# Designed miniproteins, single chains: the designs that were tried, part 99

Each design is a single chain, and the fold is of that chain. pLDDT is the mean over its residues in the fold that is shown.

## One batch from the design tools (miniprotein)

Design m3434
Fold by ESMFold2-Fast:
Structure m3434 (fold): chain A 62 residues (1-62)
Amino acid sequence: MQQAQDLLQQGLDYTRRGDFDSAYQHFNQAQDIINQTQGPNSIIGSDIGVGILDAAVRRSFP
């Protein structure tokens, strides 16, 4: 749990700095941990999923 929260926080930090590729990677790693520990439908997992989508969209549109 703590590791997933740390990855989410780092992903948000990368997003604020404009490094959307790094943000996307950190959000993906956090999602994997949440899926294995709490299941894919957890509230934390949903929040991470939104972060992944946001980072993916931003990296796809310059």
Scores: mean pLDDT 66

Design m3435
Fold by ESMFold2-Fast:
Structure m3435 (fold): chain A 59 residues (1-59)
Amino acid sequence: MKIAIEGATPENIKKLPERKDEVDAVIDEDEIALKYVEETFGIKALKPEDVTESFDKIE
């Protein structure tokens, strides 16, 4: 993952077309906003819990 945006806010969504090549995922608890981002921009939409588990260290 290169860059993940926290919060599927209207402000962040408006910036997605300009940063599409830099943004691998959008993170929010709002499932409706995540679905909108994934369907509209094709960017991976994740809940914070899914991201945290992916970045947990094996130590």
Scores: mean pLDDT 67

Design m3436
Fold by ESMFold2-Fast:
Formats: C-alpha cells, sequence, structure tokens
Structure m3436 (fold): chain A 135 residues (1-135)
C-alpha cells in the first residue's frame, strides 16, 4: 500500500539520520493509512517510529505528548507531537503536513487540504520557510 511504502521510506530516512525526510514520509504514511484497511496493522509501528524520531531529534515536548498514548492510538496528541518535531527540525514541509493531519483528525477537511497544498508547493519549489517565525 502507499502507507506501507511511506512507512518504509520513513524508517530508512531515520536510519540514515535524515530526520526531515523521516518526518515528511511518516506524516504521509499516517494520512494514507487512515484511508486503507492497513490502519490498525500500521498504527503501532507508526507510533513507535514517532517516539524514536522525537527521541533522536531531542523534542521533549513531542515525547511528553506521546507519553499518554497507547501504541495503537493515532489522535490529536500524535499530530501535535509531529508538529513539535517539525518545529525542532525547522521543516516547513513536515510542519504543514502535520498540521494537515491534525485538521483531518478534527474533521476539518478543507483546512487539511489547504495545508497539504502548501506543503506540496514548498517541497516542489524548495522555498526556505522559517516555521519558528510563523504566528
Amino acid sequence: SKAESYLEKAKQALKDGNYKEALRNLVNAIIEAAKSDDWRKLAGPIVNLIRELAKKTGSEKAAELLSGTGLFMINEKTAQALIEIAKKLNDAVGYYRAKALLALIQGREDEANYWLKKAEEIEKTGEKVDINKIK
């Protein structure tokens, strides 16, 4: 599935120390898993990989957000943890994809589509965006 493909890319990127690519592929894996029969199978591996990425990036806030979540739960705290990892990495693509995931979890599909389009435009153009300056 697309979700499994993104998850394997995220694992490889994390192994290679490419934390921005790990985050970007991990958020894509979650969004695609939510659309597939593989959601229940992939939720545990996905949460474990988010925890490992939070630890490797030194995102204490992301680790705190994940401390109350079970290995089988993807919820608002999971999306917020990904946002905090994106801020720590200053990765605009990962940040907007994580914001899109939060919007999807909250039932805000139009907002989610807006953030996904913004992430795609930044990834395509290579535009440098300092997300820590976004109010």
Scores: mean pLDDT 82

Design m3437
Fold by ESMFold2-Fast:
Formats: C-alpha cells, sequence, structure tokens
Structure m3437 (fold): chain A 72 residues (1-72)
C-alpha cells in the first residue's frame, strides 16, 4: 500500500514534468513529503526502500543516500 501510493504520486509527477519516471532523488523527496504529512509511517518508508532494492529499481547505496538526504 505505502509503496504503491508513493509510486502513484511519483508517476503523476514524472508525467507532469514530461518524464516517464522520477530519479531516485525525486522519488525520495516524494516519500519524505508523504512521511512528513503522515500519509506513510517510518516503517512504511523503510519497506518502500527495501522493495525498490528487491525490484532492482534502486541500489542499496542509493537507498542509503536517500535516507541521509530525507531523514524521517
Amino acid sequence: AAYEATLAIATRLARALGRERLSPEEAGLVAAGALAKGYITPEGASAIGRAAVERGELSPEEVGRLAAEHPA
């Protein structure tokens, strides 16, 4: 649920910007915004990062960088 919700928001933003997908940094910003507004939990944000690594969409280093830039 949290991963799908964040991806849906990211997909809409990518289309608005004329791109097929957001960069990892842009996706991290969307996830951080959702967390700050209470749409997802800190556990949900961790699950999103793990799922993205498992799907091959992000490397573990990219997840670490996003966590450092957008702390909960």
Scores: mean pLDDT 55

Design m3438
Fold by ESMFold2-Fast:
Structure m3438 (fold): chain A 95 residues (1-95)
Amino acid sequence: SLDEILERIKELARELIRLVKEYKESNGDIDIQLRIDELFGELYDLLQEALSVASPEQRPLVLHLQHLFSLAVEKLYVYRDFDSAIDLLETIVKL
């Protein structure tokens, strides 16, 4: 169900928040970055799965989550803005 996929998305977002905080504290540890990369990939796949099972009424919520995810990726990888990436992931958890 969509609700089960959304709970899995929130669980991964919480793990990503923890890892991004560790990454920031480690000053860019490559092993932590590789784990972050893997979890962002898994989260992307779950968002695609959510979009495929969402009703027309639920679709805007999933698209909003996908947009927040894309912004978090951009903040982390393009801008090295860890605090903004964490804030965006926390927004995903709270939806």
Scores: mean pLDDT 89

Design m3439
Fold by ESMFold2-Fast:
Structure m3439 (fold): chain A 84 residues (1-84)
Amino acid sequence: MERVLTLSLLVGVREIVDAVVRTSPISDEERQRLRDRLNAILDQTAARAGITPAELAEVAALLQDSHSVPELVAKLEARRAAAA
């Protein structure tokens, strides 16, 4: 169940970063730095969890479009159902 922990961590990190970015009067450069840090965390977490590049790309895309845990989970389950 390492994928569940990975998704929880990714969503948690996403929510924190999004809240900080959205409420902070920061420059485009600072927003890019935060995105770069998030991507680095995603890459390292995926590697530890044994997630494939395809799965990582799917999670990253859905994370960018999702603003809540239920929404992210629903999108992932819908994609799995469509692929099955």
Scores: mean pLDDT 64

Design m3440
Fold by ESMFold2-Fast:
Structure m3440 (fold): chain A 84 residues (1-84)
Amino acid sequence: MLSPAEAAARFAELLARVNDGSLPTEERMEALTELLELGLEYPELLAPYVAALKRNLGGIREAAKKLKNEKLLELLEKFEEAFP
């Protein structure tokens, strides 16, 4: 298990990749998959970004479907349940 400091550092790295428009959509969605998995384990890290994620949820879901990223689709469902 990561320490809280290591989790925060990894979350920040993943968030930078998710927001990097120069990266391919597949790589950004892989980063988002890891970010959501980590953020559901450490919800305090995810909380400031919940509103932005909810705003973009439809687009993220469609990208995940096109890429056949089933893990991301499952994590999006868990995210919606955790942050209704």
Scores: mean pLDDT 84

Design m3441
Fold by ESMFold2-Fast:
Structure m3441 (fold): chain A 74 residues (1-74)
Amino acid sequence: MLTKEEKLDIILEILTDPNSPLSDEEKEALYRYMLMLEENMSQSELAKRLGQSQSTISREVRLAEEIIEKKYKE
């Protein structure tokens, strides 16, 4: 499994790579996941902080993890 630091490095690579086009939904998911990792927050804590439902944050975290895993497998 990827470490927190490895996940953060991959997120930054994806977000700064002009050859990796992302939808606004994918960018938001990655930014929120990055915040969760940097602040050592759980999904429920992130949901409370952002005023979002846990189901919304859970879907965004899943999307971010899928994007990271796909990039890692390249």
Scores: mean pLDDT 79

Design m3442
Fold by ESMFold2-Fast:
Structure m3442 (fold): chain A 64 residues (1-64)
Amino acid sequence: SDARIAELQARARAARNLKEMTEILKEAKSQVEFDAVVEALLESGLDPRVVDLAVHQAWIEKNA
């Protein structure tokens, strides 16, 4: 839902480390939610390489 996406994006903008980024990404239940969180992380000024690491880690943990 739009409200859920907004909540996830707000949390993503507050994320300060790799663990927090990964945990928020793992809460995404659809590709749309996942992409929205990634966009919010990148918009918050985080290093794109650290965001990529969080994306990779979340994918591994969700598919383990």
Scores: mean pLDDT 83

Design m3443
Fold by ESMFold2-Fast:
Structure m3443 (fold): chain A 80 residues (1-80)
Amino acid sequence: SELGKAIDEFLKALREAYEEMKDNPELREEIGKAAQEFLTGENRAEALRRMGDIAAKGMKDPEKAQRIREVAEKAAELLE
C-alpha cells in the first residue's frame, strides 16, 4: 500500500509536469523513453528517478520541480 501511494503521488506530479511540457516535445520524448525503461527494464528504480529528473526540468516552478524529484525518489526507494 505504501508503494501504491508513492506511485499515485508520482503519477499526479508527472501529469502536472506533462502539462507544463506541452510545447517541449524533446522532454516529453525523454520521459517516454524513461517510462519504457521502467516498464520493460531490470532497473525500475533508476528509470523512475530519471523520469523525475526529466519532469523537473520541464517545470517552471522550482518548488514543484523539487516535489516531483522527491516523490520519484520515494517511489524508487520502495522499489529497491
Scores: mean pLDDT 80

Design m3444
Fold by ESMFold2-Fast:
Structure m3444 (fold): chain A 82 residues (1-82)
Amino acid sequence: EKKKIEEEVKKLLEELAETGDIKYAEKLVELGEKYGDKELLFYGYHYLAMVTGKKEYLEKALELAEELNDKVTVEQLKRALK
């Protein structure tokens, strides 16, 4: 089960790197929601925030970074929102 999810994630990350199409980052978010994977949700929202610059994605990435106790990323995202 996890191995199959990891393979799908890897494929989406490769497609995202090759095409730059945000739909692959959106699919990473969908997988994170489906499987309750907070790390995957964080990665997808963080990438969407970086590519689109939308505050909505930055705020979601910040919330997830706080839940994951990633203090370094929390501080970086707080600065990006100000």
Scores: mean pLDDT 80

Design m3445
Fold by ESMFold2-Fast:
Structure m3445 (fold): chain A 101 residues (1-101)
Amino acid sequence: SAEEAVLRWLREGEPLTEAAEEAIVRAAREHADEINAAMAPEVRLTPEQLAERARRAAERVREAGSTATFTEAHLRRAEDPEFLVEAQVYALAASIAAARA
């Protein structure tokens, strides 16, 4: 399944597929309350805004071909609040999607 593809990407480092990206985006939309609760109090986004952030982050990971590369890029851009929010939403949504595998 798409959720199993997310789990394989996280555990085995397999390339992130479009199906896995959609599973992450779906998790962000469906679990918006849980994601918002885990984020800083000043960051509160709608399900659609969380899905958009997750999609942009997932697409970036797919293009980079590596979670490590994506994480390093976000650490270097830590001063940019938008990229920090994208990274956090993505990490939470990916974890939720993998848990559904």
Scores: mean pLDDT 71

Design m3446
Fold by ESMFold2-Fast:
Structure m3446 (fold): chain A 68 residues (1-68)
Amino acid sequence: EEKKKEEEIEEAMKNLMEVKKVSEEMAELVREALKEAKTLEEYHEITKILANSNSLEEFKKKLEEMKK
């Protein structure tokens, strides 16, 4: 569902920003990645990668591995 995916993205962004201090640049990368996710499975993988990443570089590396 289109509305369900949008709501999940909004909630994920809100939760991630509260738990993890995300720079505007990093937040933009996360939003782009979530928007490009074609399935809820990909969306969940992206949020897990962000949660388990301790730096912007680590996040980008894991995101690239997912996109392969």
Scores: mean pLDDT 69

Design m3447
Fold by ESMFold2-Fast:
Structure m3447 (fold): chain A 65 residues (1-65)
Amino acid sequence: EEEEIQQMIAYIEAALALRGKRLKPGSYIDSEGVVHGELEDTELTEAEEAADKALEKRLEELKKL
């Protein structure tokens, strides 16, 4: 259960880093799926921005479990 949640967290964090956002130089995702550093936005539609925020909310929920 916890292991599966951690896998999903790592996946979502990777998706957030690559989906309309990218890691700034020097930033990375660690073995725990935690993003270290900063993300920068690409050109996103309003729907893409909403999806990004939804993923962040989902990530926070999963981290809480």
Scores: mean pLDDT 66

Design m3448
Fold by ESMFold2-Fast:
Structure m3448 (fold): chain A 71 residues (1-71)
Amino acid sequence: EEVLEKAREAAERVAASLQRAGIDRTVHLTIRGPKTAEGEWEAHAVVTNKVDPEDPARVETRIEVTEPRKL
């Protein structure tokens, strides 16, 4: 679905940026789909980038995309 695809693309861009910058941060993204007669769709994505304070070369990046929900 378009909303899910856009959420994942946005999350991947954020993850790449955080990883390149070495920033320890969690970013929450909300992507809303087209408004239809059946309602509006919303997807959430969470990007977590963890940097080991004793070894900044160790970076763990996690992307979690929530199933789109109808509003």
Scores: mean pLDDT 72

Design m3449
Fold by ESMFold2-Fast:
Structure m3449 (fold): chain A 70 residues (1-70)
Amino acid sequence: MMEEIEKVQERVREAVSKGITQKQIEEAAKKLGISPEFARRAVMKAALGDKNMTEKEVKAAEEVVRVAEK
């Protein structure tokens, strides 16, 4: 479980460092039926390595980044 959270956080940091934009995150969230506001917060928490992320936030950050990087 901790390894899964750490992998998602690393992936999000990599995507942000490669120049993924807030607009791409919001567009990916809309395609996935996730609130853009929630997705933006989840991605931010993952990029900061927030240990208090919920499972829903971890999943949202992973899926949003996956779609936004396409």
Scores: mean pLDDT 78

Design m3450
Fold by ESMFold2-Fast:
Structure m3450 (fold): chain A 133 residues (1-133)
Amino acid sequence: VEEIKKKLEEAIKNKDYERAFFLADQLISTGEITKENIDLLAKVFEYFLKNNEFHLVLIYETALLNPRSGDPLKLAVYALAFAKAYLSLGNTEKAKRYLDIARRYLDEAAATHPEQVAVLREYADELEKKIKE
């Protein structure tokens, strides 16, 4: 996990966003879903948005908005990361939208992954508080 985090930070520093996304996805997929790991993914999305890497951002946003298949837990993590990224960039409207998407996926994941969903719901509540302040 620490090795994946180091590789992710190096990929971000080197502007290898495709590798950074795959490493962030791997980190979340290992089942080690923590607030820190979601913040790292949010930093990657913030960097994509800031640098107008529109093609990469569009692919990920489209997958979250119109999923045909996917793990609802993983989709909730992506939605929370987008909410955090947009909030950090001052886009409160999109932050709220992705927070709502995340909550829907968390409800779907609750029966199969109750412990991870509890951590993600706490993260969502903290984001909602910042949006309302």
Scores: mean pLDDT 75

Design m3451
Fold by ESMFold2-Fast:
Order: C-alpha cells, then sequence, then structure tokens
Structure m3451 (fold): chain A 97 residues (1-97)
C-alpha cells in the first residue's frame, strides 16, 4: 500500500529532523530517535504504529528536557521537536486506517 509506505517515510523523515535537534542536547537520545525512525520504516504496520507512539513519547520527553536546560533557545528547539512529533502522529493516524 503506497499510502502506508508514504506514511512510514514521513514518520522516518520527521524522526531524522528530531534526531538532529535532540543531538544538540543529548547525542545518545538523538541517535535513539533516529534508530526508532529507521525501525519504524522497516516494520510491519502494527509494529510501525507501536514504534511511532514510542517515538512521539521520546521526542516529547526530549522537547521538555531541552526547554528546561536551554531556556529561551531551548523553547525554540522544543517547538521544532513538536512539529516532528506531529509528523509522526499524523503518519500513525493514516496507518491505523
Amino acid sequence: DKSIKDSKEVAYKSALKASEVAKEMDKEKGEEIKKLGEELKKSDVKSAIKIGRELIELINKVSIEIAEKEGREGVIKAASLGVSAVGVASSIVIMEK
């Protein structure tokens, strides 16, 4: 299904963007976000949905940590991470149909 494949690609690209922002605070968490995105892209639909939810939770957690540690600049980075989380969430909605 092209729609599911395209949704996985959007989730993966969103994870890559989030990974780069997260690496500025924590390289390990940034790499974990990237790895989850890669696993999502390769997984079946049911596993991709589960990984996508884990990815959203991790991105949100990193977003809060960056805002707390970096103040005003951290809030801007957190907003960018929020956009990436929405990209993953939107992809999950399509995959759940």
Scores: mean pLDDT 84

Design m3452
Fold by ESMFold2-Fast:
Structure m3452 (fold): chain A 62 residues (1-62)
Amino acid sequence: SVEELIEELIEILLSKYEEDKVITKLQMKKIMRENGFSEEEIEAVLSSLKGDSFTVEELKAL
């Protein structure tokens, strides 16, 4: 389920940003909230990620 949430996040990010755009965890929280993710889903995804910022390329490599 967390993997499915990450795939959904990647799809959203690719619709708005280039693959190499650096996105902070704070920006990811905002994007996820704006796209209807629950706070529990946001916490599950962000807790699974290592580091403070990511590109879509890095998320795909997980």
Scores: mean pLDDT 80

Design m3453
Fold by ESMFold2-Fast:
Structure m3453 (fold): chain A 71 residues (1-71)
Amino acid sequence: SELAEAVRELVARGRKEIDELEKQGADPETVKRAREALDRLEASIDGEPAAVQAAITEFRKALEEARKSAA
C-alpha cells in the first residue's frame, strides 16, 4: 500500500539518521529509545492506520530527543 511504502522510506531514512546521530555523540539512552521507536514503527507497517500514525508520532518524538542530545 501507499502508506506501507511511505513507512518503509521513513524507516530507511530514520535508521540512517540515528546512525549519524550516534556517530555525532548523541546520548546513548536517546539513541536507544529512537531505535526502539523505529523498530515499533517498522513492526506497525501492516497494521491499522491509527496504530501506524501513533508509531510515527512516537518515532519523531524519540528522534527529536536524540537530535537535541547531539546538539
Scores: mean pLDDT 85

Design m3454
Fold by ESMFold2-Fast:
Formats: C-alpha cells, sequence, structure tokens
Structure m3454 (fold): chain A 65 residues (1-65)
C-alpha cells in the first residue's frame, strides 16, 4: 500500500542519516524492525519504530557540537 511504501522510504532516509552519523548498525536494525512490522501488517507499529529511531538520531545530532 502507499502507506507501507511511505514508511519504507522514511526508514531508508533514516538509515542513510544514521550511517552519516556513524550509527550504521542502529540504522540497519531500525530498518529491519520497520520491515518486520510491515510484514505483520502492523503499520502503526512500524511508524512507532520509525519515530523512536528518528528521535534517537536527532538526540545524537544535538549532543554533537
Amino acid sequence: SSRAAELRQRAAVLRARAEQLGLPDFGAATTRAVDERLRQGDLDGAERVLRAGTERVVAHELEQR
């Protein structure tokens, strides 16, 4: 569905951002978790995983000066 495609695209963007920050394993794990939720038909769960991952990446960026 369009929603699943949107969530996968957002996960890919988050993964690239995590890799740029030196967090490739975290990016890969988050993408895998999103894909697992989408495979289960849990769109809300996929979005929660993605939001948590985004918050962690933002927090990491803000801690760097």
Scores: mean pLDDT 85

Design m3455
Fold by ESMFold2-Fast:
Structure m3455 (fold): chain A 84 residues (1-84)
Amino acid sequence: SREEIEAAVREAERELNVTLDEETREYVVDLLMELQEKYPVLQRRGPLRFLAREAVAWLKQHGLDLSGLRELLETGARMLESLF
């Protein structure tokens, strides 16, 4: 659900000691929801939390490179699908 994805993103923010602005967080949540429909592995809590953490870590290092973020998460989702 959207609430589960938002919780995973907020957990990643806490773990990485970063606070995303509300618009950036919503973008990440929307992107992860889109990927969850395409890659069923992301319906599982572990893979979802891993990918949310990768998203937040990317944004901490690179800022608002939204095209780079999409490519990273698409690649990560595909990798997780191949592993599980």
Scores: mean pLDDT 83

Design m3456
Fold by ESMFold2-Fast:
Structure m3456 (fold): chain A 120 residues (1-120)
Amino acid sequence: MIEEMKKLLEEAKELLEKAAEAAKEEKFEEAEKYIEKAREKAWKLYKLYEENKTKEGEILLLELRIEQGRLSIEVGRYLLEKKRKEGKLSEEEIAEMEEALARLERQIKEAEEELEKLKK
């Protein structure tokens, strides 16, 4: 079971990386397809965890959550910089995006701290 969960995590991470690259190129339909496939892997991982709740399984779920957040921050920061340089965003839209990214960064930091506690 744990080996199957590790495989699902790796497959989900690879799909999320592909989604991030597509999103940076503003190929949002392609990115959405990769995100959907990653969600299917995440759901299977969660189902396996629910059937046998282990500390190792909890670590894998938290690692997936952290990876999802890190890639979302990376894409968000990249697109914010790109759109700001293009002059197509209002100051209000820029501020809203910066606030959303800051909130996500705080959530991921909390998840990373929880992961560190679980690994001890």
Scores: mean pLDDT 87

Design m3457
Fold by ESMFold2-Fast:
Structure m3457 (fold): chain A 97 residues (1-97)
Amino acid sequence: MIEEELKRLYETLGLEPSEKAIKEFLTIAKQVGKELALQIAVELLLAGQRSLEELLERARKLGLTKLEELVEKLLAGTATKEDALELIRLLDELLAQ
């Protein structure tokens, strides 16, 4: 179940997912599938964020408009698999530096 896999992922980094984060990733998994939802969670945690709302707030503060748009689509349940892959690419490129 995605909740158990999210808890295990967060525990690997010495963290615990909030109830809000669990609900966010359940919504994402329904839109783009469990595998992409978990990959987004990995990229999110590696970027130092604990939830998509936290990432959204940071994207807004930094003026990262494309990242903001993709996160808003995922939270609204309107994202495609292509939107999820683009978010993963943007976060991965940021972490590769």
Scores: mean pLDDT 81

Design m3458
Fold by ESMFold2-Fast:
Structure m3458 (fold): chain A 76 residues (1-76)
Amino acid sequence: SLPALTPEQFAVLRAIAELGGSATPEEIAKRLGVSRSTVERILDELEAQGLVSREGDTYRLTPAGGRALAAEMEAR
């Protein structure tokens, strides 16, 4: 089963998807109107769950992350 997303985790995954599936913490922070430190904390949680993958300064939505996002969007 896909992990349940917190509202903050859902918002970050959705922001990455809307930015084309890959984004920097600064792009996500600007889109969500939150601090970069808040985004970095959420990205650390999502990476630990395998929902995003870090490539340099950029975070990519994984297939598991895409499925978790789609499941949460379907439930709304």
Scores: mean pLDDT 85

Design m3459
Fold by ESMFold2-Fast:
Structure m3459 (fold): chain A 90 residues (1-90)
Amino acid sequence: MSVLDKAKEQVEKLLEKIKEKKKATYEEMRQISDLIATMIENSNLSEEEKNKLAEEALEVVLKLSEASDNNDLELLEEALEEIRKLLEKI
């Protein structure tokens, strides 16, 4: 199993845990950011595609942070879905 496949599996497990708890901790958000960065760096995508995905990842993690701080369940579900869609692009 590649580093990318392992990182994807770890992110998916974190997303499931966050969905069940209806809240992400700062540590979980850091882990998601680090894992997504690892996936992007280990992908066979162009530098332009990697930069675009890095920007999208930052935006989604900020949404997840805002949702968790404000107990916004609608924004939380949106952020989790956007992370899943981002993983499909890597």
Scores: mean pLDDT 84

Design m3460
Fold by ESMFold2-Fast:
Structure m3460 (fold): chain A 70 residues (1-70)
Amino acid sequence: MLSEELKKLIDEAVEASKTLTPEGIRKAVEIFEKAAKKYPEEIKKNKSNILSLVRSPEARRGVIDILNKL
């Protein structure tokens, strides 16, 4: 249940991070934070895969910080 909604949120975050703009990077981290609040267990199971999708070092740090809070 709800895995399709989580997938959409992750896809949106990945697309935002691909823009390589400060706004896109911030948006990617914000979308991921929302996903982590709604689906913490699913995010925990997929930590390595999610980290591999984040190209920007700045966005990656934000994602790691959120994952460490789960």
Scores: mean pLDDT 72

Design m3461
Fold by ESMFold2-Fast:
Structure m3461 (fold): chain A 75 residues (1-75)
Amino acid sequence: FQEEIDKALLEIAENAAKMAREYAEKTGNPRLKELSDKAEEAIKRYKENPGDEKALQEALRYAFLALFEVARLKR
C-alpha cells in the first residue's frame, strides 16, 4: 500500500515540478526557478533511493510551493 501511494505521490510531484519548470522558463521568475530546481533535486534523490521518504516529502513540498507561486503570478 505505501509503495503504491509513494509512486502516486512521486507522479504528482513530477507533474507539478514540470509545470513549474515550464513557467519558470517562460517568466524568468527567480523564486519559481529556485522552487523548481529544489523539487527536481528532491525527485532525483527519491528515484536514486526509493526508500528515502524525506526526499519524497521535500519533492512534494517544493512542487506544491512552486504551483502556489504559479497561481500567484497568474493573478
Scores: mean pLDDT 80

Design m3462
Fold by ESMFold2-Fast:
Structure m3462 (fold): chain A 98 residues (1-98)
Amino acid sequence: MEAAKERIKALAEGVIDAAKEYRERGSPEVQELADRAIENAKKALELIDQGKIVEAARYTAEAFRLVAEAAELMGDKTRSENYRAAAEQAERIAKLAE
């Protein structure tokens, strides 16, 4: 479980950094998606501290889906695809940790 915890923490921190970029550059719709992504990622970090790795991974996956939608609205299809892949990775970690 320690490896899963470290991976989910790194993914959650990464999505916060990505979402902050979209908050600075985006339209109000993009900013709303970025804010929701940050909230989900922060919740994931709290759940990690509680030892709830499966729930943390699910919140991390949702955060990546939200930032992927923000990237798509900004016309960045490559980043959107990468963030969707990161969401799938977080979901796989959740499934393996069950």
Scores: mean pLDDT 87

Design m3463
Fold by ESMFold2-Fast:
Structure m3463 (fold): chain A 75 residues (1-75)
Amino acid sequence: KEEENKKKAREYAEKAARLLGATPDEIQRIADAVEKGDSKEASEIARRVIERNQPPLEVRREALRYLQKADLYAK
């Protein structure tokens, strides 16, 4: 069950990062941070991606919803 939760946490984090237009390296870093329970690190990387890419508000909200789901599975 813990392995399944880690997989889902990583999957949701990757979906969020891809929606924000993160690079492959940034996607992996966000997913790794979420998987190890470092929600602050994941949020900080996501914030920098948002500042760089300035995605539409709708996309940003959807990505943040996926990050919230990722955090719930990581707990």
Scores: mean pLDDT 82

Design m3464
Fold by ESMFold2-Fast:
Structure m3464 (fold): chain A 89 residues (1-89)
Amino acid sequence: MKEIEELLAKLKSEDPEVRREALDKLLELVKKDESLIEYILPKLVELALSDDEFVKATAVTLLYLLLKIVKDEEKRKKIEEALKEIESK
């Protein structure tokens, strides 16, 4: 999953354009294959717990957008649980 790892790294970019493009591409990949949630979710939680406010905001935004597009109920539950964990910290 080299492409996904590179996109996740780009979410940490200081350039807002690079972050937005990476976010958009990750959304498109998950729309095509929801099984990617199991791989992406723990990495997004790590980013959302970052001390960098921009990285945190980008990861949290992506989690909420994923919650809107993911159709599988069990995967939606995992995203909701991740968001609750982030809010508790």
Scores: mean pLDDT 82

Design m3465
Fold by ESMFold2-Fast:
Structure m3465 (fold): chain A 85 residues (1-85)
Amino acid sequence: MEEEVERSKRFPLLVQTISLYNLVKKLKEKGLLTPEEIELLEKAEKLLQYLHDNPDLPGAEQLQLLSEIRDLVEKAVKLTIEKLK
């Protein structure tokens, strides 16, 4: 029951997070990121690893971690856009 509710709430956030993460990772491969943006990505990767290593975490905690990962990736994207203005 709880897992089903978590999947319903978590799936859109996970998809958005992965899409943004892949975009910023591609920018890193092209050498377009600053050290500050790279640091934000590394922090996001550590949180993703924590989720992977702790599959039995409560759904609320998993959702909170996914939200934090998304926020870190969004900050990196915003910094990139700011440089292009």
Scores: mean pLDDT 71

Design m3466
Fold by ESMFold2-Fast:
Parts: structure tokens; sequence; C-alpha cells
Structure m3466 (fold): chain A 73 residues (1-73)
């Protein structure tokens, strides 16, 4: 289902963040966010945390991004 697919992209984004791969982290987070928005079973909290993680990555705040992504998983 879309939520399970979104969580796989969150895991890929977390790995990219751990490797300081900003470009891959942003791409994976954008895909995760789109899938979460499309799945009605996704909570508002999950959507917000993924958006905050994407913002953190855009600001090069990788420690904050890592914390937020671990909270979603």
Amino acid sequence: KLREEALEYVRKALEAVKQNDIKSAREHLAKAYRLFMADPSTSQEEKQKVMEALTAVAKNDLEKAKELLEEVL
C-alpha cells in the first residue's frame, strides 16, 4: 500500500542523511511526502514530520532531519 511504500522512501532518505547525500535525501523525502499525501491512512503527524525533515535537509540541518525521520519510522 502507499503508506508502506512511503515508509521505504523514508528509510532511504534516512540512509542518505547518514551518508551526507543531500540530493538523494531530498528526492526520497519528496517521494515519501507525495505517497503519504495520497494515502488516507497516513496521520497528519506523519505528514508534518516528513515536511519538517525535508525543510531540515534543505537547511543542511542533517541532525534534525535524522531525528524527525527516526520518529516517523
Scores: mean pLDDT 82

Design m3467
Fold by ESMFold2-Fast:
Structure m3467 (fold): chain A 73 residues (1-73)
Amino acid sequence: SAYEEILRLIAEAEARAASLSAEELRALAEEVEAEMKRLAAQIEDPRKAAIALALTAVLRSELLFRARLLEKA
């Protein structure tokens, strides 16, 4: 399902984030937001869609925060 695909993509993005530069983290944050919003639009259950979008927003915030910390180092 689109919901399960979003959960898989979140886990993969989190795993990849550990080895990325600040620029790569910002690019990943943009890719994650675009792809997961596209998939969330395919979820018929509004509760699952809301959860998927919330998880996407948290991940995006984490990636951007990590990028900012790396740029200050």
Scores: mean pLDDT 82

